Designed miniproteins, single chains, continued (4). Designs and how they scored, part 55

Each design is a single chain, and the fold is of that chain. pLDDT is the mean over its residues in the fold that is shown.

## One batch from the design tools (miniprotein)

Design m13888
Fold by ESMFold2-Fast:
Structure m13888 (fold): chain A 65 residues (1-65)
Amino acid sequence: MAIERLKKFLEATDKNIELVQKRIEEAKKLPDPEKAQRLIEQYTRISEALKKNKDVLEKKIKELE
């Protein structure tokens, strides 16, 4: 039960990381370099937070095995 919930959160986190990476690539295509830079910085911070959350989830899953 608990392990399945954690695996589902891990899957959702992986999808969110992928989405954020796509947003960074889209931001690079913006004609305004200042707006592009701000969005890239924002999405990079979000990506880092998601990766840290993924590490915590993977650790908890291993502990429940």
Scores: mean pLDDT 82

Design m13889
Fold by ESMFold2-Fast:
Structure m13889 (fold): chain A 90 residues (1-90)
Amino acid sequence: ASEEEIEEAVDRVAEVAVEAALRLEAEGKLTIELSPEELYRRVREHLRGLAEKLAKASEEEQEEALRQVRENEPDERVREALAELIELVK
């Protein structure tokens, strides 16, 4: 995958993750001290670091990361978007 394709996937994951977090805050299940813009910025930065780490990882480590996301991420949209990002960095 190109750097541009990875960046687009990072942006997609960040968007759905922030939306999920804001929904939990609206439901009273989470308290967010950051603005939506600051939360998006931090999530995006974290995901870029994750993508760089996974691009340097072995195929076995990439498959394990994908398995952990599929088993442990409770939000379906976040799980799908993050799985797509991991598949792109393989």
Scores: mean pLDDT 81

Design m13890
Fold by ESMFold2-Fast:
Order: structure tokens, then sequence, then C-alpha cells
Structure m13890 (fold): chain A 63 residues (1-63)
């Protein structure tokens, strides 16, 4: 399901680097379940807008 979520995130937001999506997947696999915490880390590490980062996190957590 996470692999499918990552593929969907890449298709919906091609402007987002693959490494940012991989980092989000790694956080979910490590047990992070707060989409805002994941989004904050993506914003800090990759400069993504917080709204976009949280949307990616929510997508990965819903699958």
Amino acid sequence: SLATGAALARAMSPEVPDEAIAAAVALVRAGERDPEAIGRRLTEEFGLPLELAVAIARLLLSL
C-alpha cells in the first residue's frame, strides 16, 4: 500500500522530488502517524510547502 501511495504522490505532484516522497514513506514505516509531523519534516528537509507536504503524508497514511 505504501508503494502504491508513493506512486500516486509522484503522479499527482511531479514537482516534488522522489527523495522527499521516499523520506515520507520511511517515516510512515518507522511508525510516524501524525501527518503534520511528517509534513513539517518534509518542509524542513526539502522546502516543500507545508500544505503539500501534509497532503502527501495523509495520502500515505490512508493507504
Scores: mean pLDDT 80

Design m13891
Fold by ESMFold2-Fast:
Order: C-alpha cells, then sequence, then structure tokens
Structure m13891 (fold): chain A 114 residues (1-114)
C-alpha cells in the first residue's frame, strides 16, 4: 500500500541518519532530532502530516551532511554520504505522501475561491 511504501522510506531514512551519527558523533544531536521527526511520521495516519514531518527530516539530514562535509576525515565524508541518503529517502517519502494526499509535490495549494 502507499502508506507502507511511505513508512518503508521513512524507516530507511532513520537508519541512514543513525549510521551517519555513528560515523560522526558530533552529528548525534541533529541525527536524534531527525530520527524523532521520522518516528512521529511513522506514528501518523495522515499523509499530509507524514509529508510535512518527512520534509523536516530531509532538511535536518541535509544540514547534517553539510556539517560533515566541512570536516577533513574519511569518517566525516562517509557520514555525509549517509545523511545525504537519509535526506533523499525522506524527500521521496514526502513526495509520495503528498501524492497520496492528492497534492502535487512542491506546489502551493490553490488560493481559496474568494
Amino acid sequence: SMMEEVRALVRKAIEYAREGAKLDPSLKEIADEAIKLGEEALKSKDFREMARLSMELAALAFEGAERAIEADTPEHKQAAEKFLKAADLAAEAARLARKAAGETPGSIPPPPDS
């Protein structure tokens, strides 16, 4: 089902964020916040809420990747790759959830007819 597909993407994004934090412990706080958003998305029964939470997860994962890229070690580079994967998966989850909710991904809802 579409709900199971969205949840599978969110779970995988959470796993990548955890792996990134293991490689770069300085990113643990960002990873923990991203994971919390993902877990809230998994508890949701509303595709619109899942889309919003998944996009917030994607944004935090991308911030984690940017911070990791600025460091000079191979471990930081690997952490950045993990956070980028988390961001990509969370963004795809948000896109799929918006589609399931009857929304066009990235579009502003039309103004009310008034």
Scores: mean pLDDT 82

Design m13892
Fold by ESMFold2-Fast:
Structure m13892 (fold): chain A 100 residues (1-100)
Amino acid sequence: SSSALAKKKAALQKDIDAGVKAVKDAVDNHVRFIDNLKNKNVTLEDLRRAHFWLLHDPTEEYEERLVEAYRILRENGVSDAELERVLGRAVVARLKRRLA
């Protein structure tokens, strides 16, 4: 009974630690995306890693960051097809219209 409780506590702590790591990794990926965007050196990999935050924060600030990232990536030779694989076709079509 005491051993069973210790095992349950260890399993719960492992799940908590995994969740904390996932949140920290997501925050670090978002910070890296913002920094690379400011330096005009955003990559398709930065966008893929930040994708969750970009799609789940519908604020005008994040929309403007998406438009700027799209512009930089296109200027650096990234195709609409590659961007569609990361963001989806509907998002890329929206960003393309916003730059026209």
Scores: mean pLDDT 78

Design m13893
Fold by ESMFold2-Fast:
Structure m13893 (fold): chain A 108 residues (1-108)
Amino acid sequence: MLIRAVARYLLSQGNLAEAARYVTLALEKGEISIQEAADLLAEMLRRAGVSDELVEKVRNLPNMSVEEAEKVKQEVIDELRRRGASPELIEAVNRVLDAIIKKLKEKE
């Protein structure tokens, strides 16, 4: 199964929570780079109505320290909660951010 292709398809259908789950799986399996995971997450967050400033911070996650990335994670989760995002979407996004941060720790 092309996990990356499934993630992109689900994103195109507006199934953001399921798309996020497949982004996490693709990153964990090494099928996508940290940059591709960040770009896919940023597109999902844009579709969820997250601010352009925060979406750009998410795209820049691969160039951040672990400490900076953890701060961006908190900002993303807090904004999704304020916007009334579903618990399922918040959990799925949290897992993508955790997977990205874990990969950043492995790189350092």
Scores: mean pLDDT 85

Design m13894
Fold by ESMFold2-Fast:
Structure m13894 (fold): chain A 90 residues (1-90)
Amino acid sequence: SHMEALVDAFAEGLIAAGMSRLEAYDTVGAFAYAIGHPAAPVAFERAAKLAEESGDTQRAIEWYRNAADAAEKLGDTETAEKYRQKAEEL
């Protein structure tokens, strides 16, 4: 999607500046969350996926919860419930 492409573009810029992939997606998510932007849940989901791929289940749960909080802040309760369920299933 356009939103995923936008999140990836910002994260790649931060990675080029010396951040790890996980730190970059977290930073994009935190910034987007602070300004109420719909990129926030997408960026946190990317961080959660990276934690899952590295076998860090506890960090993946934390990032899915952050994605849920971001979706809730945007008024998207359905998406927030989806991310909360994903965290509970890990």
Scores: mean pLDDT 88

Design m13895
Fold by ESMFold2-Fast:
Structure m13895 (fold): chain A 84 residues (1-84)
Amino acid sequence: MLKKLEQVADQIMKLGDKDGDGKVTGEEIKEALISLGVPEEIAELIGKMAKGLSSDGKVTKEELVRILSMLPEEYQEVLLSTVK
């Protein structure tokens, strides 16, 4: 599971990290997930978690993988089936 969640995080970083600093905002995460076909409810939840767990509103890939691993297994399965 963790390695597959790293692949999801890579796709989010690829779409959301527009300035190349290796970090993404909760809003960029939400937009990236919606663009990848993830349901808006799940995308919004992940974006809110990222915003709540970061002091500056930005998360690294490693922090994003940790956030994804905290989701219910049903939501993780949706991510893994939607994001390649």
Scores: mean pLDDT 79

Design m13896
Fold by ESMFold2-Fast:
Structure m13896 (fold): chain A 69 residues (1-69)
Amino acid sequence: EEEKYLTEAAKLLGIPVEEIRRAVDQALAALNEIDPMTPEEEEKWRLRIAKVVYNGAKHVAELRAQAAA
């Protein structure tokens, strides 16, 4: 589920999950403006974006740990 990835990303980054959800919604709105999607396509893109955000958050958390040392 998208929510699982967003919640974990928020924990890794130390920010509210609402902030990440807002960013994902904005990204989907921008994509829809360029190439209008069906609800099914939006669901697939939402999950893809959530996974990318989660992977990015993991990388950022690792870099922060290294910088704090």
Scores: mean pLDDT 78

Design m13897
Fold by ESMFold2-Fast:
Structure m13897 (fold): chain A 81 residues (1-81)
Amino acid sequence: SVAEKIADMMKEALLKLVKEGKATVEDVSEEELYEKLLERAKEIVEEARKTHTDEEILKMVKARILGAETGDEEKALEVLE
């Protein structure tokens, strides 16, 4: 599902940021972290589906993750234009 793909991308990005010393993870299991990200991903997808296709939602999430990874939120916005 789209929500599962988004949760996977969010988890991978977060773990990468933690490895680079740019973020900290809560004292929870990787499995519990994924469940929390999946719940948030489902909420994002449900709201975005009101105005966007699944493909557009995936592109928007990828752009936002890229912005978070690079520290450049403007670059994420350019990908969406």
Scores: mean pLDDT 68

Design m13898
Fold by ESMFold2-Fast:
Structure m13898 (fold): chain A 83 residues (1-83)
Amino acid sequence: MAAERVIAMVEAYVEALKKSHPLSPEQQQQLEEEMAKAKEWARKHVDEEIAREFERDLTRVLERSLKNPKFKEAAQEALERLR
């Protein structure tokens, strides 16, 4: 389902970032809160059109991250998990 696809994309990106750069407790809490909000919002509102817009935005973020040596591996892993 479109909502599950969006949730999986966000989770893959966050997981890859945590592996490459461990977050502070405050940053972890902020990301967990944003993920919880994103999951609830996605389950209520994400259809295929909204999912496509999100994919476009996430692709832009990942593409930009590939150019940064610190985030390149995390971005590649996230892209591979999204398939």
Scores: mean pLDDT 70

Design m13899
Fold by ESMFold2-Fast:
Structure m13899 (fold): chain A 65 residues (1-65)
Amino acid sequence: MAEMHEAARRVLAREPEARARLAASADASEEHRARLERLVEVYRRLLGLDSLEEAEALARELEAE
């Protein structure tokens, strides 16, 4: 049922650790940080969706990139 939401939650749960690593890294590019920010925002949107089909469609579009 909410498998997409559960996957998004797992990504978000791991994302704070990834963010901390990027923030501590001296070689992290601004582009990498911007990409991570966008990814988090999109997954937060997915978690807010009640429609499983809508969540799947958005996730597939992201994966296609």
Scores: mean pLDDT 57

Design m13900
Fold by ESMFold2-Fast:
Structure m13900 (fold): chain A 68 residues (1-68)
Amino acid sequence: SDELLKRIEELYQKALDPSASLKERREAVNEMSHLLNEAIADGAPSGVVKRMLQLVQDAARHVHELER
């Protein structure tokens, strides 16, 4: 779970990176969502899942705001 969280944190930085394309940022958010679902399926601790959820939701909001 710690490795999945680290990967989500790396993808979070990509989703917020102003030098990354909108496509790259959207792909980062999609990958974060897949990793979150994987962590939940694997029974990751609730505290880790909550942190992952916060990062995914924040990244998704940021990317969606750029599309509007």
Scores: mean pLDDT 85

Design m13901
Fold by ESMFold2-Fast:
Structure m13901 (fold): chain A 119 residues (1-119)
Amino acid sequence: MEPTIETHTLFVDGTEAAKAAALAEARALLERWGVDPETAEQLLTMVDGVVESAVVNKEKAAIIFVKSTPELREKARELAEEKAKEAIEQGVRTVMTILLDEEGRFLGGDVIDRDGRAG
């Protein structure tokens, strides 16, 4: 298989309208990337938590999805971290990273807060 990395960054502006749009966009992405429905619902629950926190605090959040083949998993983690740093530098308060394998299986992720790097 040709080694690949695919990324998608979802920005949320902390409004109720943005929450609905963000969850719809995340669902469509997970379906497009072939994520199992059970795993997709688990990830959407995590996304909902971050988006809800952004709305409650009236702050910006970002969710970074990265899908990679085995050869590029370390590169995918580095890319997720760099994109998270860029989002924080752009004024985002909280960033969630979600790493997936080539079959759409959840490999892990982090929640990074501007004040402490841990959610």
Scores: mean pLDDT 82

Design m13902
Fold by ESMFold2-Fast:
Structure m13902 (fold): chain A 91 residues (1-91)
Amino acid sequence: GSPSLEELVERMVEKLRSLSEEEVKEMAKEIYKYGEQSLETKLPDGVTVRFGAVLSREKIEEWKKEGWEILEERSAKVEGKEVYLFIARKR
């Protein structure tokens, strides 16, 4: 059968975790060019998934306080700024 949406989220987490330092840096450079980006999707089981990039670690810590579970996080420096790539969920 086709992969479940939960299985697809797990594969996204594994992909982000498996990215090389160079691949993370290139993604961070592209995102820095367009600014902070985040996308959300709601799965059929009612779980919300958020993924994207932020320029502030504090923003991720605030999301944890709001009930978000950070499934994976990677970072790279671009022109002296830290860029954080993330995948998070909320139940």
Scores: mean pLDDT 79

Design m13903
Fold by ESMFold2-Fast:
Structure m13903 (fold): chain A 62 residues (1-62)
Amino acid sequence: EELNKKIKQLEIEMQKKAFEASEKAYRDARAAGLTDEQAERVSIEAYKKALEEGRKKIEELL
């Protein structure tokens, strides 16, 4: 179904953006002198926030 294909594509884009946000947050935290554990926590929070924002965008299109 075309709608399901479109939703799948949006999910892939959302995951990619969330991963990029997570990686950036980790690098920035490490550069700021945070420990690996602290940087990982910040990375996880950034990933969750990006997924939430992406999900809202997809829901607005439905």
Scores: mean pLDDT 82

Design m13904
Fold by ESMFold2-Fast:
Structure m13904 (fold): chain A 74 residues (1-74)
Amino acid sequence: SLPTREQVAAFFAGKTGINVGLVKGPFAEALQAAYYAIKTGLSLEEVAKRFGLSKETIERALKYLNGEEEPELV
């Protein structure tokens, strides 16, 4: 099962202070995919295929959470 938005929000709020429930569109999905990768230990490539996202999008979400990169606007 995929994690709920509430589980993703709780996890990332603890890491960054970001309320994922307020994030919309593809960036919210990228954060959910990143959380799924962390919880399952699956490769970013496999997770990207499951979510219909690029591996690069998920990597950017992870960098954003670490304060290393800003998300690209859609």
Scores: mean pLDDT 64

Design m13905
Fold by ESMFold2-Fast:
Structure m13905 (fold): chain A 94 residues (1-94)
Amino acid sequence: SLRDITLEANRRFAELLNEAKEKGELSDEEIREITRIEMEHLFALLRENPNPSEEEYKEMMIETLEDIVRFLEKHSPKLAKRVREILEELKATP
């Protein structure tokens, strides 16, 4: 389902962030900024529609990952590439 695909992308992204933090590839400040980006997109969706569809959650996740990639290109180009791989797989799934 779209929900399972979106949840899998989120799980892979969360694992990637935990790995990056453990390896010291991201600072606590950078992790906080990524969390802020995630919360901003979620709250924006919930303000427009308190009961989002699976398609709306997928689109929100795509927009969230695009903003995170843009942020990471300035801080960790290697991590930006890995997040782009998750993003492209999510975009390619119907």
Scores: mean pLDDT 86

Design m13906
Fold by ESMFold2-Fast:
Structure m13906 (fold): chain A 84 residues (1-84)
Amino acid sequence: SLNSTKSQAFILARMTEIELHLRKGDLAAALEEMDLLREFVERNAPESIRDEILKLIDEARRLLVEQRDLEGVRELFKQVIKLI
């Protein structure tokens, strides 16, 4: 089991990888990393923040898939950082 600090560190590391892909315009790689982040959060994040983070990740993924809104994704990820 992960404690809060380990969950926070892991989420931040995954978000960094997604940001790198977004900066390169590699949407396929970004989406794959977002799916892995979502699964990790669902299985491992503390219950107190899990549902809020999942909602933000799901909205970020939707913005990327439907609107190609890379800036919107980054703003939602900043909101995730504020929660962890």
Scores: mean pLDDT 82

Design m13907
Fold by ESMFold2-Fast:
Structure m13907 (fold): chain A 69 residues (1-69)
Amino acid sequence: EEEVARHAEEVAREAQELAAELSAKGASPEEIKRAVEELVRPALAEHGWEAQVVAVEEGKVDILVAPRR
C-alpha cells in the first residue's frame, strides 16, 4: 500500500510538471486534464493499476492511483 502511494506521488509529480508547462502555454483546464490522463492512465494500467484525474487547477493536477484489486 505504501509502495502504491510512493509511485502515485512520483507519477503525480510528473503530471504536475506537465500541467504547469501546459498552463504556462495557455492551455485550458480541459486540455491539461486530457493530456495528463493520456500520460498516466495507459502507463499505470499496464501494471494493473487504476488512475483517476481528480482535479486540475492553475497548472496543478490531483491524480489518484490504486491497484485494481
Scores: mean pLDDT 68

Design m13908
Fold by ESMFold2-Fast:
Structure m13908 (fold): chain A 75 residues (1-75)
Amino acid sequence: MSIEEFIEKYLEKFKKRLDELIASNKTVEEIQEELQKFDDEIQKAMDKYNLTPEQKKKLHEKYVEILNEFEEKRL
């Protein structure tokens, strides 16, 4: 799997997880805990695949965009 394919799959997985959280009627605290777990998984994945600083920035920017969309839908 290429690094670009990995990034896309990771972001798709994140979006799917957020959609599941929206549907689940979980509390804000439960949602925050799940988001923290996902953040930890992303950090481990970036380290494992030795992403360049530019690749890490792209992943982070897309991750933040998805989080902002999620917050807009939940608020």
Scores: mean pLDDT 73

Design m13909
Fold by ESMFold2-Fast:
Structure m13909 (fold): chain A 109 residues (1-109)
Amino acid sequence: GEELVERVLKAVDEAIEVAREMLEHGITPENLARLREAVSKLIAEAMRALREGVSPLPGDKLLDYLREIAELLRKVSEAFRAGDTEAAKEYVRQLLEVLEKLKEDIRKA
């Protein structure tokens, strides 16, 4: 129970760290790849917690967060490929807000 929740929180923290780096130092192919890896790990750990019946949040609420996170990552990637740096940064900012809300909701549960 607790170990799986801690793994989800650690994955959220790793994604937050990369998103903050991207906003402070700019978006690069390297930190975008790291963001994709961090989000993929977060989804994997969250889905594991759901399968084991030890989700830190109600399943539907956690799944809604994961869908929003995945959609924002897609938007960051699309904006970056299009050379729209301002849109890409705005989507990273929105992704950071969602990750911080997810972390706070898990801590309150």
Scores: mean pLDDT 90

Design m13910
Fold by ESMFold2-Fast:
Structure m13910 (fold): chain A 73 residues (1-73)
Amino acid sequence: SLEKNQQIYDATKPGSEVIVRTANGERKGKVLYKHQSSSGEVFAAVELENGEVVAARLVDIKDGIPVGEEVPP
């Protein structure tokens, strides 16, 4: 919903923690950048603990931490 997407956007801050679901399982990362599409979907560029940067679509919040799915290239 738009309300949920707004909550996700507001909870997602540059420099804060995020969880990304990847092909290699759930990984922790740091938000580098966020944006919201015209449809209301929230996206972030995320630096993982190994220094890898991935794109994620943020779909949920668990205990105040945004949760996303890795966007394929």
Scores: mean pLDDT 83

Design m13911
Fold by ESMFold2-Fast:
Structure m13911 (fold): chain A 97 residues (1-97)
Amino acid sequence: MEGEERMRKTMEELLKEHNLTEEEREELEKLAEEAEKKILKEIEERLKKEGIVLSEEEKKELEEKARLGGERYALHTYKLKREAETSPEARAILEAL
């Protein structure tokens, strides 16, 4: 993960360039948040199972990585959604997610 500023800038540019509706923006934000929560939950369960206790610094790093992962997932899902406007196959894949 190079830097959170790159991902944030990409998301902002995507929103501006494609002139997304408020509904589309909310959907993107929701996807990012849900992906972030899933990543964090999986990691927490794994750490708990192995008896690993993270420091406060390690927890912050983990939260940052999960947030970036959620943003990437949302961007990829949005790209697939745009392709679904012209491709029935892309629409079927999006509905299966």
Scores: mean pLDDT 69

Design m13912
Fold by ESMFold2-Fast:
Structure m13912 (fold): chain A 82 residues (1-82)
Amino acid sequence: GPLTPEQEKALKEMEKIVHDGMIKIYKALRDGKSEEEIEKIRQETVDKLVEIAEKYGLPLSREEIEEIVKDAYDLVKRIIDT
């Protein structure tokens, strides 16, 4: 069925979490942070997204969220390498 108004707000919050996580990864890569620090930021982003998806009953699995975050991370790496 269609999303509730609360679920639509949750999607906007999730977009902000992805954006903020990618900016943190960009800054970490720029500043020469370790792979462990970058992975920590990735996992914190995934955990925040899973928490919102579960809270608002969005039909998104942890595995789907991990793929979204991975794709966004791969994009950030590609941009910084150019």
Scores: mean pLDDT 86

Design m13913
Fold by ESMFold2-Fast:
Structure m13913 (fold): chain A 75 residues (1-75)
Amino acid sequence: SISDLQQQVADSVSNVMNSIRNNSDVTTIQRMHRNTVSNFDQLISSSTGDQRQRYSRRRSSITQHVNSVIDSRNR
């Protein structure tokens, strides 16, 4: 169901944010982020209209944040 997909997205977002907060390896953060993106893609594909746009924007926002963190650690 959409509710199950929403929960999977919420859980995977929490996991990637916790890995960043705990200063996990870049490889670990990237792996968790890929899982989060996959879950978002499933939710977006199952959504329509305004909900689909909202999830797409959230996916982009989280990706920008994760990329910013990774970039800062590679300097």
Scores: mean pLDDT 88

Design m13914
Fold by ESMFold2-Fast:
Structure m13914 (fold): chain A 63 residues (1-63)
Amino acid sequence: MLLPLKPEHYEEIAKDLGIKEPVRGIAIDPDEKTAYVLLEDGSVKVVPISPEEAEKYSKLKAP
């Protein structure tokens, strides 16, 4: 299941994932252990994450 993250956490999570470009959105798929980072230019970066990161980031999901 794809979990959109709260905008207030985008800068910290992008830094954790090594993304230096401006971010428009971040969503996590904890089942696939993957982060989807939508950049301001409209491109999407697909980043594998650890099980620990998936658990941590799932707690930061948007309501």
Scores: mean pLDDT 78

Design m13915
Fold by ESMFold2-Fast:
Structure m13915 (fold): chain A 66 residues (1-66)
Amino acid sequence: DQDQQALQQAQDRGQKYAKLVKQAIEKLEKEDEEFRKLMNDPSIENTAKISQMIADEIKKLQAAEA
C-alpha cells in the first residue's frame, strides 16, 4: 500500500535526520569550545544559542553531502 510506503519513507527520512543531528552535536562537542561552555552552563539564552549552533551545523553537513 502506498500509504504504508509513505510512512516508512517518512520514518527513514526521520532516522537520517536524527543521524545528522547526532553528527552535528558530536562535531560541535569535539571542535567548538563555545558549544561545550554553553552545554555546561545551560540557561534560556544558552539553550537558544545551542539550538542555533546545531541547526547551522546540520545545514553545513547537508551542504557537504550535496
Scores: mean pLDDT 75

Design m13916
Fold by ESMFold2-Fast:
Structure m13916 (fold): chain A 108 residues (1-108)
Amino acid sequence: KEEEVRELARKALEAFDEGNYAKASGYILRAVSTGVKLNAETYTVLMRGALESGDPQRALEIFERMKKDGVEPNAETLEVAAEAYERLGDFEKAERLRKEAEELKKAE
């Protein structure tokens, strides 16, 4: 399962890098549907791919899955989620997540 998800994530990344967003979206869907717990970097890549494919709702579904799986979002994850909320017109949630991302970047 983990190998399958890594392969799907790799194919999704290759597809949107080549500008084939429909194909990338398909691989992202399959990866998220496996139920395998991913690391924060992989979740963030899949979220960004969904967002770049014109599917901000998919990016937020991936974000919710990440939190449900107990994987802690990093600053980049929160920034991608904020952009997804902004594209959906939820500016209040977008601003809140951007503020959280800035707090995570601060080393005190």
Scores: mean pLDDT 74

Design m13917
Fold by ESMFold2-Fast:
Structure m13917 (fold): chain A 93 residues (1-93)
Amino acid sequence: MRAEEVKEAGRRLAEAMLELGAPEEVARLLVEMAEALANKDLERLGKTAREGTELTRTHNITGDFIPALEARLPEAVRILEEAIEELAEEIRK
């Protein structure tokens, strides 16, 4: 099912981030974000986005990790991107 695919994509990306040397807190936030996306839990998404923004600034996560994740797990990245786009469309309606 779609929700389970989103959760699994988040888990696989979090594992890849740990392999690349990301802090465990960053990996766990990614899993929590994917679960919130799957469940359309806007309150949890807001919390994890704020925590993720702070950790990204501290560890340069966007610069170091996103290209590597896209290279290793392009399908998992696409699943999360699609889920974000679907949620954004729901909010606009």
Scores: mean pLDDT 74

Design m13918
Fold by ESMFold2-Fast:
Structure m13918 (fold): chain A 91 residues (1-91)
Amino acid sequence: MELTEEQKKLQEKADKILDERTGGNPEARRRFIRRQLAGWLRELGAPDELVAEVMASDRLTDEQIARLAELLGASPETVRAMVEGKPAVPP
């Protein structure tokens, strides 16, 4: 699974729409991102244990980020930005 530059732009647009819809509420934004990430992981065939660990953590560890990066075919920095709702880090 490859994250292209177009997919990164779609993520940035999604983050902006989420911010507008949630009124900039960081708690609502984090909750939505967790749900979306769980959906992506399941579509990618991630094991339920990994999904549960990601959902249980308030912040992801470097090890969890590395596992997600491998599954998503992205850099650890990009995955961390996506999970935290920050703009994607340029390559």
Scores: mean pLDDT 65

Design m13919
Fold by ESMFold2-Fast:
Structure m13919 (fold): chain A 84 residues (1-84)
Amino acid sequence: SEVVDKIIEKAAEILQKELGLSPETARLVARSIVNLAIALTGTTDPGAIKRAIEAMTRNMKLSDEEKKILDAVLKAIDEVEKEL
């Protein structure tokens, strides 16, 4: 999905800037989170992916670093949705 690829690329950019991750690691992390959200929702709809990730931040015991990673993906979804 072109939309999913845009979300992954934008999330990887944010992760590189905010957490100093390498490009390879940032893309791997972003892809893993987005793919998990797709698996949980059964859809590539950005709004559904966003709601799944927001639910993870509320219901899981996450480190501060893990929360920042999920926040980066949420920011990427918001930016891509503005283009739709």
Scores: mean pLDDT 84

Design m13920
Fold by ESMFold2-Fast:
Structure m13920 (fold): chain A 71 residues (1-71)
Amino acid sequence: AEFERALAELQAAIDAGDKEGAYSHLGRLSRIAGPEASGAIVKLGQAIADGDKEATHAALEELARVVREAR
């Protein structure tokens, strides 16, 4: 599925420290995930901007959970 692929690409960019790539993949996820995930996407974007790896991984898991519950 497109969501799973974009999520994996986002995680790879985060692990590589590629903030620009991470933002690009986050934008794609925002379009795929829909409005139910907007809060989780905002939190993830903030964690990426702050360079907080623990918060970023926690927000990524929350985004995946929200999308799976809604869809």
Scores: mean pLDDT 78

Design m13921
Fold by ESMFold2-Fast:
Structure m13921 (fold): chain A 100 residues (1-100)
Amino acid sequence: MKYLILAIYRIKNREAFEEAAEKAVEEGLDSEEKAAEFILNNPYLELVGYIRLPKSLLGKSTEEVEEELRRRGEEETIERLRWAREHAEEYLLVPVKEEE
């Protein structure tokens, strides 16, 4: 089964991060790969963990994602996604790799 690994980053300095992000967008941050490289090289972000998400759920609604994860017994993943959504102002989820 194919999974997408999402890295969870804590924003250490939101103002500095937002300023750097605005500059990156102005300079042509136009792909997911460039966005991931920007995140990886950003000194205002701290890696705090990972979430493993089934790749088949990409582009699905929140309800469909939670139903499929529950069907697979992935309740911990549902709780982590809810936590990340509730704390979206403090944390970023970034796709970093695919896993089988």
Scores: mean pLDDT 71

